# Designed miniproteins, single chains, part 82

Each design is a single chain, and the fold is of that chain. pLDDT is the mean over its residues in the fold that is shown.

## One batch from the design tools (miniprotein)

Design m3025
Fold by ESMFold2-Fast:
Parts: sequence; C-alpha cells; structure tokens
Structure m3025 (fold): chain A 113 residues (1-113)
Amino acid sequence: MEVVDVTVELVLRLRPEATREDVRLLAARLALAIKEAVEKLGGKVLYLEGSVEVRGREVRITLRAKVEFDPSKATPEEIAKAAEEAARETAEADPAVEEVLSVRARAEPAKPM
C-alpha cells in the first residue's frame, strides 16, 4: 500500500440565485464523488478537506484527499484523473452551477507528517 495527496481544484460560475447552502451542498457532493471514484479503483480515502473561495459569482473549490492505494491496481495519475472526472461530472450536473470554468486534479507523494 502507498499513500498520495490528491488535490482537486474547481473554478465555477454560479447561477445568480445560488445560495451559500447550495455551495455547501455542492462541496459535499464533490467530496462524495471523489471518495466513490477512489474506491472504484480499490483506494481508500484516509482524510478529505475542502476550502471554498467566493469572488462575485465565481467560486474556487479546493478538495484535498489523502488516499491509500495498491500500486499494482492503480497509479497516482489514474487516481487523479478519476477524481477530476468525478468532480467535473458532479459540477456539470449541479443546478447551482451555470458554467464549469476549470477542473484540475493532481496526485503528489504524501508528506509523512
């Protein structure tokens, strides 16, 4: 088993009527989607945190997950790609989202602390 830090960054344009509660629900759905995508690859999410920055109608959501996985079953790049695809699909389906401006994911070696 190996451990990686997966960072998923989304920049979204919200509908004018979107509320703070809509953003919180979106963040929760994104977290769940990332966990499910990782688990489908045989990985386990040990830790997941999120941050949200609002600039007018644009929202930056950053999700960081610590993922344990079997390197014989998946690569860090495959885990990052699955997380990115899951986050993009979730954001595009969310009624609070007017436009998905960017979605990026990366996997980096986990810090031992």
Scores: mean pLDDT 87

Design m3026
Fold by ESMFold2-Fast:
Structure m3026 (fold): chain A 64 residues (1-64)
Amino acid sequence: GAEEALELLREAVRLAEEGRLEEAQRLMDKAQPLGVQAALDGDEATVAEMTRLVREARELGVPT
């Protein structure tokens, strides 16, 4: 659910900050379907936070 998606993305950002970019990418990939579901459910707050975390991970060097 939404909480799981946010937890995965927060962990991905943490791993990216440590330079563990491949592990961060794997967690982002796992969060992807949960993020799509949040958008379909109209959960604007979750989508906004997920978008912020994805952007932060990308800025830290995680390939998309």
Scores: mean pLDDT 82

Design m3027
Fold by ESMFold2-Fast:
Structure m3027 (fold): chain A 62 residues (1-62)
Amino acid sequence: SIEELKKKLDELLSKLSPEQRDEVERTAMRVALDALNQGMSREEAEKLALETMIKKAEEILK
């Protein structure tokens, strides 16, 4: 669920530096805008953005 994704993201972001958080947020913003431009719903775009942020944060933390 979106709530579970948000909780996981919050945990990962707490382990990142401010500059790493900015990188994750910029990546999610691009993904969300692209999804909306392709006709996805706001809920679908939010879920995709959250999944992208989680993946990016995990890659940074390794």
Scores: mean pLDDT 83

Design m3028
Fold by ESMFold2-Fast:
Structure m3028 (fold): chain A 78 residues (1-78)
Amino acid sequence: SGLEGLTEPLKEFKEYLKKLVEEGLISEEEAKKYLKKFEELTERLGGVSSKEEYEKLLKEIEKLKEEIEELAKKNKEE
């Protein structure tokens, strides 16, 4: 299934969030929020029937990664 190819990215994202919490760049609450949102997007990705909808969800996942990266950079610069 399409979800099988997403197992490693989900694990990597979870480990990335854990590292950001350990470095004090984000809170545990923020990490859980972003992880849950990522999980929901990857679950929807496995359920889509159209290529266009699949590409839209991939862009949402990319945007989510950009949001957490911006948050981490902001906290690092302060």
Scores: mean pLDDT 74

Design m3029
Fold by ESMFold2-Fast:
Order: structure tokens, then sequence, then C-alpha cells
Structure m3029 (fold): chain A 69 residues (1-69)
């Protein structure tokens, strides 16, 4: 599986409400491509939905650093 495929899997799992599995898929995407800003952002959103606010903030900070304007 590619990072892009794992990110897409995470999105599908999140749409089904399978948030822990979605977070797992996003983490695997990041392991393959640590610079994948979208996967970091999606991980942050999923962790926030799970109430894991500290970890969500860390994921969002990484996404912001990787996607500079």
Amino acid sequence: ATAEELNARGKALAALGRLREAAGAYRKAIELDPDYAEAWRNLGETLEALGRLEEAAEAYAKAKALDPE
C-alpha cells in the first residue's frame, strides 16, 4: 500500500465512524511519507474527534509546518 492509498483508507474509515482504525491508517500513511501534510491534518481531525486533544494539536502543528504558505 502507498501513503496515498492509506490516507484514502483512513478517510473511508472516518466516514464510517471507525475513528480508531482511521487514525491507524493515517499513521501508516505518515510512516511511509512523513511529509504528507494531508495525512497529518486528517490524523489531527480524527484524534480531535476521539477527544485526544494534545495528540491532535501535535498532528496539526506538524501539518502546518509541512504545508507552509
Scores: mean pLDDT 86

Design m3030
Fold by ESMFold2-Fast:
Structure m3030 (fold): chain A 64 residues (1-64)
Amino acid sequence: SKEELLEEIRRLAEELLAKAQATLDPDTVEKLRRQIEALLKRAETASVAQLEAMRRVLEEMLRG
């Protein structure tokens, strides 16, 4: 469902932010947090296809 995709995207975004907090300076982390907040806001009005694409992008960024 769309709600399940939104939950997955939120979880992946939190994991990405946590990884960044371990490796990046605080100013860069704050900028990333704002970008993630903007992404999540866009996700609220996104189609299922757009949400699936967002999920794939976040999974790719975390892979490694």
Scores: mean pLDDT 83

Design m3031
Fold by ESMFold2-Fast:
Structure m3031 (fold): chain A 56 residues (1-56)
Amino acid sequence: SEVVKKAEEIMKKYEEGEISPEEALEKLRELIRENPDVDPSVHEAAYRLHREVEEA
């Protein structure tokens, strides 16, 4: 799925330190908003980042 690949790219940029956890979370939420039926792995990635942002 193209959406899953985009989510993977966002997570890779976050892991490489190119974007903040807040920016990565915003980008993932945008993908989910535009693609509500997306694979659960994208929702899981957003949930993980949400926890990191809330704990910061």
Scores: mean pLDDT 81

Design m3032
Fold by ESMFold2-Fast:
Structure m3032 (fold): chain A 70 residues (1-70)
Amino acid sequence: GVNVEEFLKAAERLEKKGDTKGSLIYYFTAAALQGNLEEARKIVEEYLKETGDEKLANALKKTAEAMIAA
């Protein structure tokens, strides 16, 4: 996508500021937009390890699978 690089830069900026949750959501969005399901899944696993938020992690996984299967 045209703005994938901006999402990656936003993720890196948030990570440097200690916003781990925000950073991972931007990394996930960039991976999903690139059609990289394997990378998107790895980011969801990292999100789950750091937050324990199973509900949002499952929602993110389903979103990536839907975007790539379309």
Scores: mean pLDDT 77

Design m3033
Fold by ESMFold2-Fast:
Structure m3033 (fold): chain A 83 residues (1-83)
Amino acid sequence: MEKEEEEKQKKVLELLKKYYDAIVNITDLKELQKLAKEIEKELKKLGVKSSVTEDGHLTVDTSVLKEKQKLELGKYLDELAEK
């Protein structure tokens, strides 16, 4: 059970990092929408509530992430903003 939760946490964090990296680096709206939809599909497979708007905005229920993973995500976002 711990193994399944750990794997889920890592996969959710990886998908969120991929999405935020894309927001910073992808300027083509259609490509961003495609990636956001792909990430939404993977998050839903992990039981995570998520949706994508027509504008490519991803909404995610991050309550599935533990505090440690949330801190790691925040640090990653700060590093992206400084690059």
Scores: mean pLDDT 75

Design m3034
Fold by ESMFold2-Fast:
Structure m3034 (fold): chain A 61 residues (1-61)
Amino acid sequence: MSKEEVRKEGEEILSKVKDPAVKAQVEAMIEAALKLVDTDPEHAKELLKRAKRLMEEEQKK
């Protein structure tokens, strides 16, 4: 997984979040994933997955 892929997926997730508090958490996870992608790409993938889950939970209620 490349930094470009993390950034692209992160921006897509972030664009779907409406709550400012959830947006801040998702943004922090994406930034952490960007820092980790070169050293621990598997951990970066897990952070993106968690960010996506937060977005999905917000969209449900």
Scores: mean pLDDT 80

Design m3035
Fold by ESMFold2-Fast:
Formats: C-alpha cells, structure tokens, sequence
Structure m3035 (fold): chain A 68 residues (1-68)
C-alpha cells in the first residue's frame, strides 16, 4: 500500500523531529521506532492490515507523548 508507505515515512519524520526538539524521551522514541520497524516488516510481507495496526499504535504513542 502506497498510502501506508507514505504514512510510515511521514511518521518517521515526525518522530525524529519530536525527539530532536526534546518533546519525547529516548525511551518513547525507542518504543515508537520498534513499532515502525514492525510496520515496515508487515508491509514487506504484504500484511497491510498488520502494518496499519502498528502505524496506528505508533501514532497514538507519539500523540500521547507530545501531549504531556
């Protein structure tokens, strides 16, 4: 899914920016990065539904972390 790939790329950029700006902790960044890695693996295996679940969870964690 090209849309899921775009979401992952945009989310990766958001995570890096949030980390560089000190809005999330190293632990939060690591947890989100792990979810992004799992999402990429799912896309490579053709499991778009699984990839979307990991993307949604990563977005949720990022939103929760920056809302502190």
Amino acid sequence: SEELKKRLEELERRVVRAYMEGRITPDEAAKIAELLRKAWKALQEGNDEVAEKYIDEAERLLDEAVAR
Scores: mean pLDDT 88

Design m3036
Fold by ESMFold2-Fast:
Structure m3036 (fold): chain A 119 residues (1-119)
Amino acid sequence: ALEVARAYAEARGLVPQFVPLDEARAIAAPLGIDETTEWLVLMVRPELAAGASPAEVLEAFLRTLLAPEPVAVEELSAAERERLGIAGLRIVGLAPADERAWRLLGEHVEALLAERAAA
């Protein structure tokens, strides 16, 4: 599972962030996370991984998906996950070349880190 997530992300120039599933289920309704999901991995650019927890990155990702202008999601398909024997593992991220989406995600991460510093 870990090796598949790492290889899939690295092929896109991204790094995998393993999200605590209990935290993900509380907020990730837009991703359709349910009891069949055993692992959630977000693919992010290395610079976004350095300063934020996986849960903070997930919240920023969801804020990006809920923005008025749609962003493209890159995900390992359900059929491919079944073929690889990892049906319970979700691997999702933004399209690697969507600079607008990555900028927006970065802005949401910075906002969450500022909120944490103020608390």
Scores: mean pLDDT 77

Design m3037
Fold by ESMFold2-Fast:
Structure m3037 (fold): chain A 55 residues (1-55)
Amino acid sequence: SLEEERERVIRETKARAQQIMDDYDAGKLTPEEASRRLNELAAETQRRLDEIRAK
């Protein structure tokens, strides 16, 4: 269902956001790099949700 597809996108987004924050906390990313990656993830997630809505 579209709801299951949406839930999958949200779950994957949370996991990817957590990974970015984990890398930041581990000193692998600067604040600027972490911010950029989170903004890119947010934009990608919005596109994925828009695609689901268009179905």
Scores: mean pLDDT 87

Design m3039
Fold by ESMFold2-Fast:
Order: sequence, then C-alpha cells, then structure tokens
Structure m3039 (fold): chain A 88 residues (1-88)
Amino acid sequence: GEILELELLKEIKVDGPLLKAVLYLSITFKGKIDKEEVEKLLEEKYPNLRVGGVLYFDSSEKGTLVLLMEDKETGRLVIVVVYSKEKL
C-alpha cells in the first residue's frame, strides 16, 4: 500500500557552520517513491526539520530522493538521502 516504513541507516553529525547532519534513510514500500508522502513522514519523525528543497529525485521503483532540510530552531541545514528498498 501507500504505507512507508522508514529506517535510519546512518547519521553523520557535521560540525560545520551551515550543515548540521547528513541522514541516510531507507524507505520500504511497494513501487515508486512518493515525494509528498516522504515529506509528510519526515515532518512526523523529525518535527524540528522542514523541507527546504529537492536536490535530486529518481522516481523509478529503485529510486533515490535527496532533500535539503532546515532545522527550525537553528536554521542549519540537514541533507536527507532516501532510498527505496524492496521487501523480500
């Protein structure tokens, strides 16, 4: 269905003036990445982050989505990399 399972694969903490973190996330779902559903799920899981923009989007069945997000409290940027994952 349209239900996403989101797994944090890796967090890289960055001690930069503008960049806070790089989050590597896996989505387990059937079919193509739905960007709006991903953005909604990220707002629910990471309420301090807001979507700033889309850096890359491959909407294929084994796609990748790269989002630029902003921390609402600090204004610092977070890069989120989302991969579609097949459930065997």
Scores: mean pLDDT 79

Design m3040
Fold by ESMFold2-Fast:
Structure m3040 (fold): chain A 93 residues (1-93)
Amino acid sequence: SELEEFLKKLLEKIEEYLKELKELLEKAKKGEIDPKEALLEAEIILGVMHLMLAVAKLVEKLTGKEYPEIIEKMEKLIEEGEKIVEELRELSK
């Protein structure tokens, strides 16, 4: 299904962004980057991840086709990203 392939591509991109968020957090913890700069970049990345989930849900609604396993995986990855951004906020005092 072209729709399933599209949603899987969005999921893969969200997975890539989560890896980038994890790298930002580790670099900030090690003092390799300014935690405030890392936080700003992380908030932008998290915003893009949320937009991708919103697009996925909108496409399901418009087509009447549902892929709950893909959506659930996206939501879990975004929840992990939110926790990383929260840790960066604590570091950026």
Scores: mean pLDDT 90

Design m3041
Fold by ESMFold2-Fast:
Structure m3041 (fold): chain A 75 residues (1-75)
Amino acid sequence: FIDEAKEKILSLVPEEAKPYVEKAFDALKQGNLVEAYKYLVEAIRKAKEAGATDEQIQEAVDLFVEAVSKLEAER
């Protein structure tokens, strides 16, 4: 689920945002939600700067939140 969500988000965002998406998922896998959301915010900034639509950004955010929710269910 987590890796599938990551691949889907990477397909939705421009190249400039991809490194921040990767870092956000690395932090998420480590259980560091604060760092994960910091990198997600930077990914959103880079995606907007590169011309991503609000719809693409919202879909990526929804997928990330779903991944967080599924990871937290294992507590």
Scores: mean pLDDT 80

Design m3042
Fold by ESMFold2-Fast:
Structure m3042 (fold): chain A 81 residues (1-81)
Amino acid sequence: MLSEEEKKEAVEKLPAYGEKLAEALTKALIEAGVPEEKAEEAGKFLEEAAKEVAEALAAGDEKKAAEIDEKAVKETQAVVA
């Protein structure tokens, strides 16, 4: 189980991890033939979701963190569809 200190560290580090993941996703989508504007929009949703997940984890609500993650996947797919 995450300690209070580990939760604080996750809140700080998860947004940066989300930024890197969003960049990787954006590049992969562009290479797959998704328009650059759509790929960037998808990456932005993922970056924002990472911040919201960090906030939920800081509050100890792991279920809400999982729900935010699932919603982000659906939003990303909707943008690139």
Scores: mean pLDDT 72

Design m3043
Fold by ESMFold2-Fast:
Structure m3043 (fold): chain A 61 residues (1-61)
Amino acid sequence: SIKEIARDIGLALRAIGTGLDGGLKGKPEEGIAEAEEIAKEIKDEELRKKAIEGARKNALG
């Protein structure tokens, strides 16, 4: 449903932002771990994988 797609996108953005925040604070590993926990709630497998990749890239620079 459109509501589920919107929820998944919101979670993906939150995961990526969490990774970035971790990187900016000098704790990229903690940011990535928190982002992976958020991403577990994403129902779409492909979007979940992309969210984790985005979180890692933004955490590590």
Scores: mean pLDDT 87

Design m3044
Fold by ESMFold2-Fast:
Structure m3044 (fold): chain A 88 residues (1-88)
Amino acid sequence: ARKKAEELYKEGEEYFKKGKLEEAKEKYEEALRIYREIGDKEGEARALENLAKVYEAMGKYEEAEKYRKEALEIEIDIGLERIKEALG
């Protein structure tokens, strides 16, 4: 599952670089679904962040804001856990 999510994520990055926004969206959405299913929070946050960029490029600003907020919340949680590990 994780390897498939990583492959889909990379495909999404390549489509985004080529300006193929709908294809990039589909690949990131598939990767996000798998990352969520397996509990890969780092992968989930990366997929959400890139989905926000895709939606913004598509002019879908409300959806972009939603995904960016969700990614930020996960990234903050990851950062806090790293700080706790470093301090204790």
Scores: mean pLDDT 83

Design m3045
Fold by ESMFold2-Fast:
Structure m3045 (fold): chain A 63 residues (1-63)
Amino acid sequence: GEIEELYERNVELIEELVKKGLISEEEGKRMIEGMKEALTLSDEAARTVLLTAIRELEELLKK
């Protein structure tokens, strides 16, 4: 579903940050765990959190 797709996108962006050496593997795992916790929220809250995270992660990849 939409929330699962947003979670998958967050995981892809976090993995890309680790691959580029912008964050550690340990930091990446913690971030993925945080994103997974968002899945326990309401669909509206989860969508907001996951979309905000995607935006922030994409900005980090540009730097």
Scores: mean pLDDT 84

Design m3046
Fold by ESMFold2-Fast:
Structure m3046 (fold): chain A 100 residues (1-100)
Amino acid sequence: SEAEEHLKKAAEAAEEAARAAREGDAEKALEYLDEAAKHLKEAGDALLKEGKEDLVRNEVIPLLFLVLVAKSSVNLGDFETAVQQAEAVARGARETLEKL
């Protein structure tokens, strides 16, 4: 489904954000976190069309918040925390995909 495609792309973008953060590359980490947020939003919109409002509220919205927190960690130069947060976004997106 469209939701499955966007959740997979969100997970992949979050994994790339974690890689960039491990390298101390703030610009790339922020770019990939923005890409993850874009795909999470598109997944949420697709899930709403499928009537899966609870999945959007309980999974997608918390992951979008976690992307914002990860971006804050990158901007503060806390790359160790940013890696952990980006990896948590990737795991959450994959776990949401398994519920479809």
Scores: mean pLDDT 92

Design m3047
Fold by ESMFold2-Fast:
Structure m3047 (fold): chain A 68 residues (1-68)
Amino acid sequence: MLEELRKELEELVDKALAEGKPRTEIISDINLLVQPALKEARAAGDTERLREIQRLVLEYIDRVKKEG
């Protein structure tokens, strides 16, 4: 579910920022976290789901760029 993915991304970013991880490493970790969900959506041809996941990824990458 998208809500579960959002929660995982929030926890990942919060922890990484608190630990002072480099921005590039945090962005890499974000992309790795979403890979299973993206693969499932691509395999299913679910364009709407892909857009939802990509929008969520962009939100957290933007946060890292502002705060990291």
Scores: mean pLDDT 83

Design m3048
Fold by ESMFold2-Fast:
Structure m3048 (fold): chain A 80 residues (1-80)
Amino acid sequence: DALEALKKMLEKAPLGREAGEKHGEKALERVELLEKLYEAIVNKDWKKAEELIKKLSKELGLSEEELKEVLETAKKIMEE
């Protein structure tokens, strides 16, 4: 379930439990990036997904390595 992989990513992202007031204005931008990542995963466009991971890492201040682990989990789910 690619949605479960994105859910785990959202829990680690600023949109998760520690997002606070800072996520308010940027929430839409972050949701749009996550929606594009979901679309890439569903379409099995793994190159685009990796590019979006790098962008999300910079925009959300998340570890690229942690985001790549979520992407690898999504790949396994989508290939099964």
Scores: mean pLDDT 66

Design m3049
Fold by ESMFold2-Fast:
Structure m3049 (fold): chain A 84 residues (1-84)
Amino acid sequence: DEIKRLEEEIKELEKRIEELKKELERLKEEKEKLEKELDESNREQVLRYIGLELRIIGLETEIELLEEKIKRLKEEIEKLKKEE
């Protein structure tokens, strides 16, 4: 049953998106805390801030790609249902 397999894959991707959204929230909170204490003359703090920015961008991009994959899988399920 190909439809069941695709539905299970969608559920796994939705669960991963939820986990990534929680991680994104944590990184945004960490960034806000660091921003309040940020000494621009402290190279380690500046590098940590840049690292958090890059990780946030990476997670947002991964979430978008997973959401696009879910959309494609839902379209594939609809095609399979029409072929029956």
Scores: mean pLDDT 84

Design m3051
Fold by ESMFold2-Fast:
Structure m3051 (fold): chain A 84 residues (1-84)
Amino acid sequence: SRSVELRLEILRLLYESERPLTAAEIAERLGQSVSTVSRHLRELERAGLVRSVRLPSGRRAYLLTPEAIQLLLEGRLREELEKL
């Protein structure tokens, strides 16, 4: 589904990033609206695949959890996203 593909793209982008990314930065890089990306990030955070941190600016940014990194490296991330 398009939702699974977008969630996988978000998680891959976060894996490739050397730093936490805001919803706005993710949206810009993936050509998506901030509202769409924010909705998916909330679902991914609820699923334990991303975590949020507060930047000095007061904005929220996102990182992969250790569990998400392991699933990505094992090629099992798609299967977990399809369960959401």
Scores: mean pLDDT 87

Design m3052
Fold by ESMFold2-Fast:
Order: sequence, then C-alpha cells, then structure tokens
Structure m3052 (fold): chain A 117 residues (1-117)
Amino acid sequence: SLDEELDRALDHAIAFAEAARIYAEQKGKTELKKKFDEVIELLRKARESTDPEERVQLLLEIARKMLEIAKETDDPLLKQQLADTVITLARLIKQRYPEHQEEADRLIAEAEEIKAS
C-alpha cells in the first residue's frame, strides 16, 4: 500500500538523517548537526502519527527543512542525497495526499534545481 511505501521511505529517511547527523558531528559542523536533530525529530513524529492531516503537514515541513539544508551545504554528495530524499517523499505525498499535489510538485521542482546546481 502507499502507507507501507511511505513508512519505508520514512524509515530510510530516518537512517539517512541519523548517518548525516553523525557525519556532521565528526566534522565539527555543529549547526548542520542541529538541523539534522530537528529533521530526525520531525521524521519520527511523522512515522508515529495516526492523523493523516498532521502526518502530511509534518512530511511537507520535513521536505522544506531538507531542501534548506541542501541549499546551505557545500558537500555535493549530501546535497544530492537530500534532494533525492525530498523527491522520493514528495512523490509519495502527491500519491497519498492528492490535495497537496501542488505543494509536492513545487518541492520536486526545487529539489531538481538543487541537483542541477
């Protein structure tokens, strides 16, 4: 189901964000670590949420914060991984919550622009 695909995407995003947090900590990038701490908290709330409207708002906030990190980072691999994660989440948001299609399409477009830069 789309909910099971979304749960798997969230589990993968949590694993990625936790790895990125450790990387930021090892590199002494305190602000980047703090931003991943915030993203991890939101990802866990989205994974546990049983309210569809609360869940979609959390997913959209996660995508926006990940794009913000991608725009600020000088690490091309991290930038690509953040953009790819946003595209994956936004595509699932679009399929599961079609009422949020316009915002999801905007997030996909912004992530593709980040990958092209």
Scores: mean pLDDT 90

Design m3053
Fold by ESMFold2-Fast:
Structure m3053 (fold): chain A 60 residues (1-60)
Amino acid sequence: LSPLVKKALFDFGRATIDARSVEEYRAAADAVLEKHKDKLTPEELAEFERIVENALRDVA
C-alpha cells in the first residue's frame, strides 16, 4: 500500500470510532475520500475503495 492510502485508511479508522451502522461507515468513507481525492491517484483511490468495501461487508 502507498503511504497516502495508508494515511486515508488511518483517517477512516478515526472517523468510524463511534460508527454503528453501514450508513455511518459509508458517510465517514465519503468524507475521507473527499479530503484525500486530490492527493491520490486513480489507482490509489480504487485501492482505498476496495478496502472500505471489505470493511463495510464485515459490518453489514
Scores: mean pLDDT 77

Design m3054
Fold by ESMFold2-Fast:
Structure m3054 (fold): chain A 67 residues (1-67)
Amino acid sequence: MIDEGALAEAMVRMIVAVGRIAEKNGDIETAIELYRKALELAESNPLVSEELIEEVREELREAEEKL
């Protein structure tokens, strides 16, 4: 049921949070890898909100600009 979507969203948010920590520490390559994994997970699950998918896409784009 909706618990699968909630779990997927929680996992996506956790991966993004770890990516943000990596980015804050100057580890941009690791942040990009984590954001890509979060985006793949978010896009593979139809229960993940479009708002969260857009947030992950923005984080990835901003991190890639720092390379």
Scores: mean pLDDT 82

Design m3055
Fold by ESMFold2-Fast:
Structure m3055 (fold): chain A 82 residues (1-82)
Amino acid sequence: MIEEARELARRAIELAKEALKNKDASIKTINTAIGAALTAIGALAQVELMEKRGDFSPSKLEEAVRDARAALELAEEALERA
């Protein structure tokens, strides 16, 4: 589950960065890409904090996976619009 959250978040950041390369992208697309990147960074930070503390809450892991997945979907949407 931790590796799933990391992989989803890493992919979301990658796609968001790709969408942001399009100089002709609408402000809506730019805002969606930025939102996706921020959500993915938050999920990664949560996972890193859990690893650093050695304290893995199942509910927080599920939340990190959900946030990372939502970020990926937003990043894919932004890239498709770009």
Scores: mean pLDDT 80

Design m3056
Fold by ESMFold2-Fast:
Structure m3056 (fold): chain A 60 residues (1-60)
Amino acid sequence: SERVDAVVRAVLESAVANGMTQEEAARAVRTASRALGLSPEDRERAIEEVRRRAAELGLP
């Protein structure tokens, strides 16, 4: 989903720019996904992607 990819990208960019932890990035994507009105399925997908990519990026 383009919407899921966009929110994941925006959250990860913000997380790197602001020195967020993996937990903070996961919380941020949950909040953003709710604000954007993503379906429950798309919200879980976005959270999973942020968790995976934040770990790959080496966020604390």
Scores: mean pLDDT 87

Design m3057
Fold by ESMFold2-Fast:
Structure m3057 (fold): chain A 56 residues (1-56)
Amino acid sequence: SVERVREMLAEMDKATEEERLRLFLEIQDYMAQLPPEEAREVSRLVDEWLARRLAA
């Protein structure tokens, strides 16, 4: 589960802006299916990725 999110984040790194938005929505949908504990970890990974990739 978390591993798949890491792969999606790597794809977002190489994606266009529009594709990144679609991948974000897919991650959100995926998080809705995860246990709360895993969803919290995924949310943190996404926030860290955003801070380092999209803030620059």
Scores: mean pLDDT 76

Design m3058
Fold by ESMFold2-Fast:
Structure m3058 (fold): chain A 65 residues (1-65)
Amino acid sequence: ASEEELERGVLRVAVASFKVAASHAEEFTDEDIKLAEKLEERARELGDEESAEVAREVKKKAEEA
């Protein structure tokens, strides 16, 4: 439980940081899409739907760019 809560905290920071970086990006690469996909999958595994939604939004933006 406590170890999972720490992992969720780290994931939230990573997802938030990626969202900020993505908001300043002029272009997205295939690697950016893959990273967003991995972050979404990990967030869902941890039951963090909020972080999963943020990662999905970044992935969608990258795929549409």
Scores: mean pLDDT 76

Design m3059
Fold by ESMFold2-Fast:
Structure m3059 (fold): chain A 83 residues (1-83)
Amino acid sequence: MQEEAEAIARAAQAAADAAKNSKGPPDVKQEVVDASQQMADAAKKGDMEAAYQAGGKLEEALSKAPREDQLAIQAAIYRAARA
């Protein structure tokens, strides 16, 4: 359980960091940053229900992002999850 929360926190933080460095539309970028940061913070606190809800918001925000930004952010998530 603690290891899973740590992995989710790392993946969500990587998504936030990747989104901050993206060159996509500012409004969509901010939605991705906010949702991924909420997910990371919730997972760090052990609030897995809040983390999963934030994950749903992150998925919605990513669907609005340009494909290139989606791929870059997803790649960052997968690398962090495997580290």
Scores: mean pLDDT 80

Design m3060
Fold by ESMFold2-Fast:
Structure m3060 (fold): chain A 74 residues (1-74)
Amino acid sequence: SAAQEEALALAEEVLARLRERGAPQSLIDAVERLLARIRAGDLSPGVMWGVLIAASLVSPELRERALAIRRRLE
């Protein structure tokens, strides 16, 4: 679905930015688990909330992208 493709692109961007910043491995592992769930088609509220929190740690722009995806899934 378009929402899954957008969530995948956002989660991959978040993961790349966290790696570039030298974020703790525990946070990188958490985002990799979210990415794996999205790839499996899991767009549950819990997964999307995790993406929103991770995106918010990176930038306001990525946070707004996460919120836009969540609004379309409601």
Scores: mean pLDDT 87

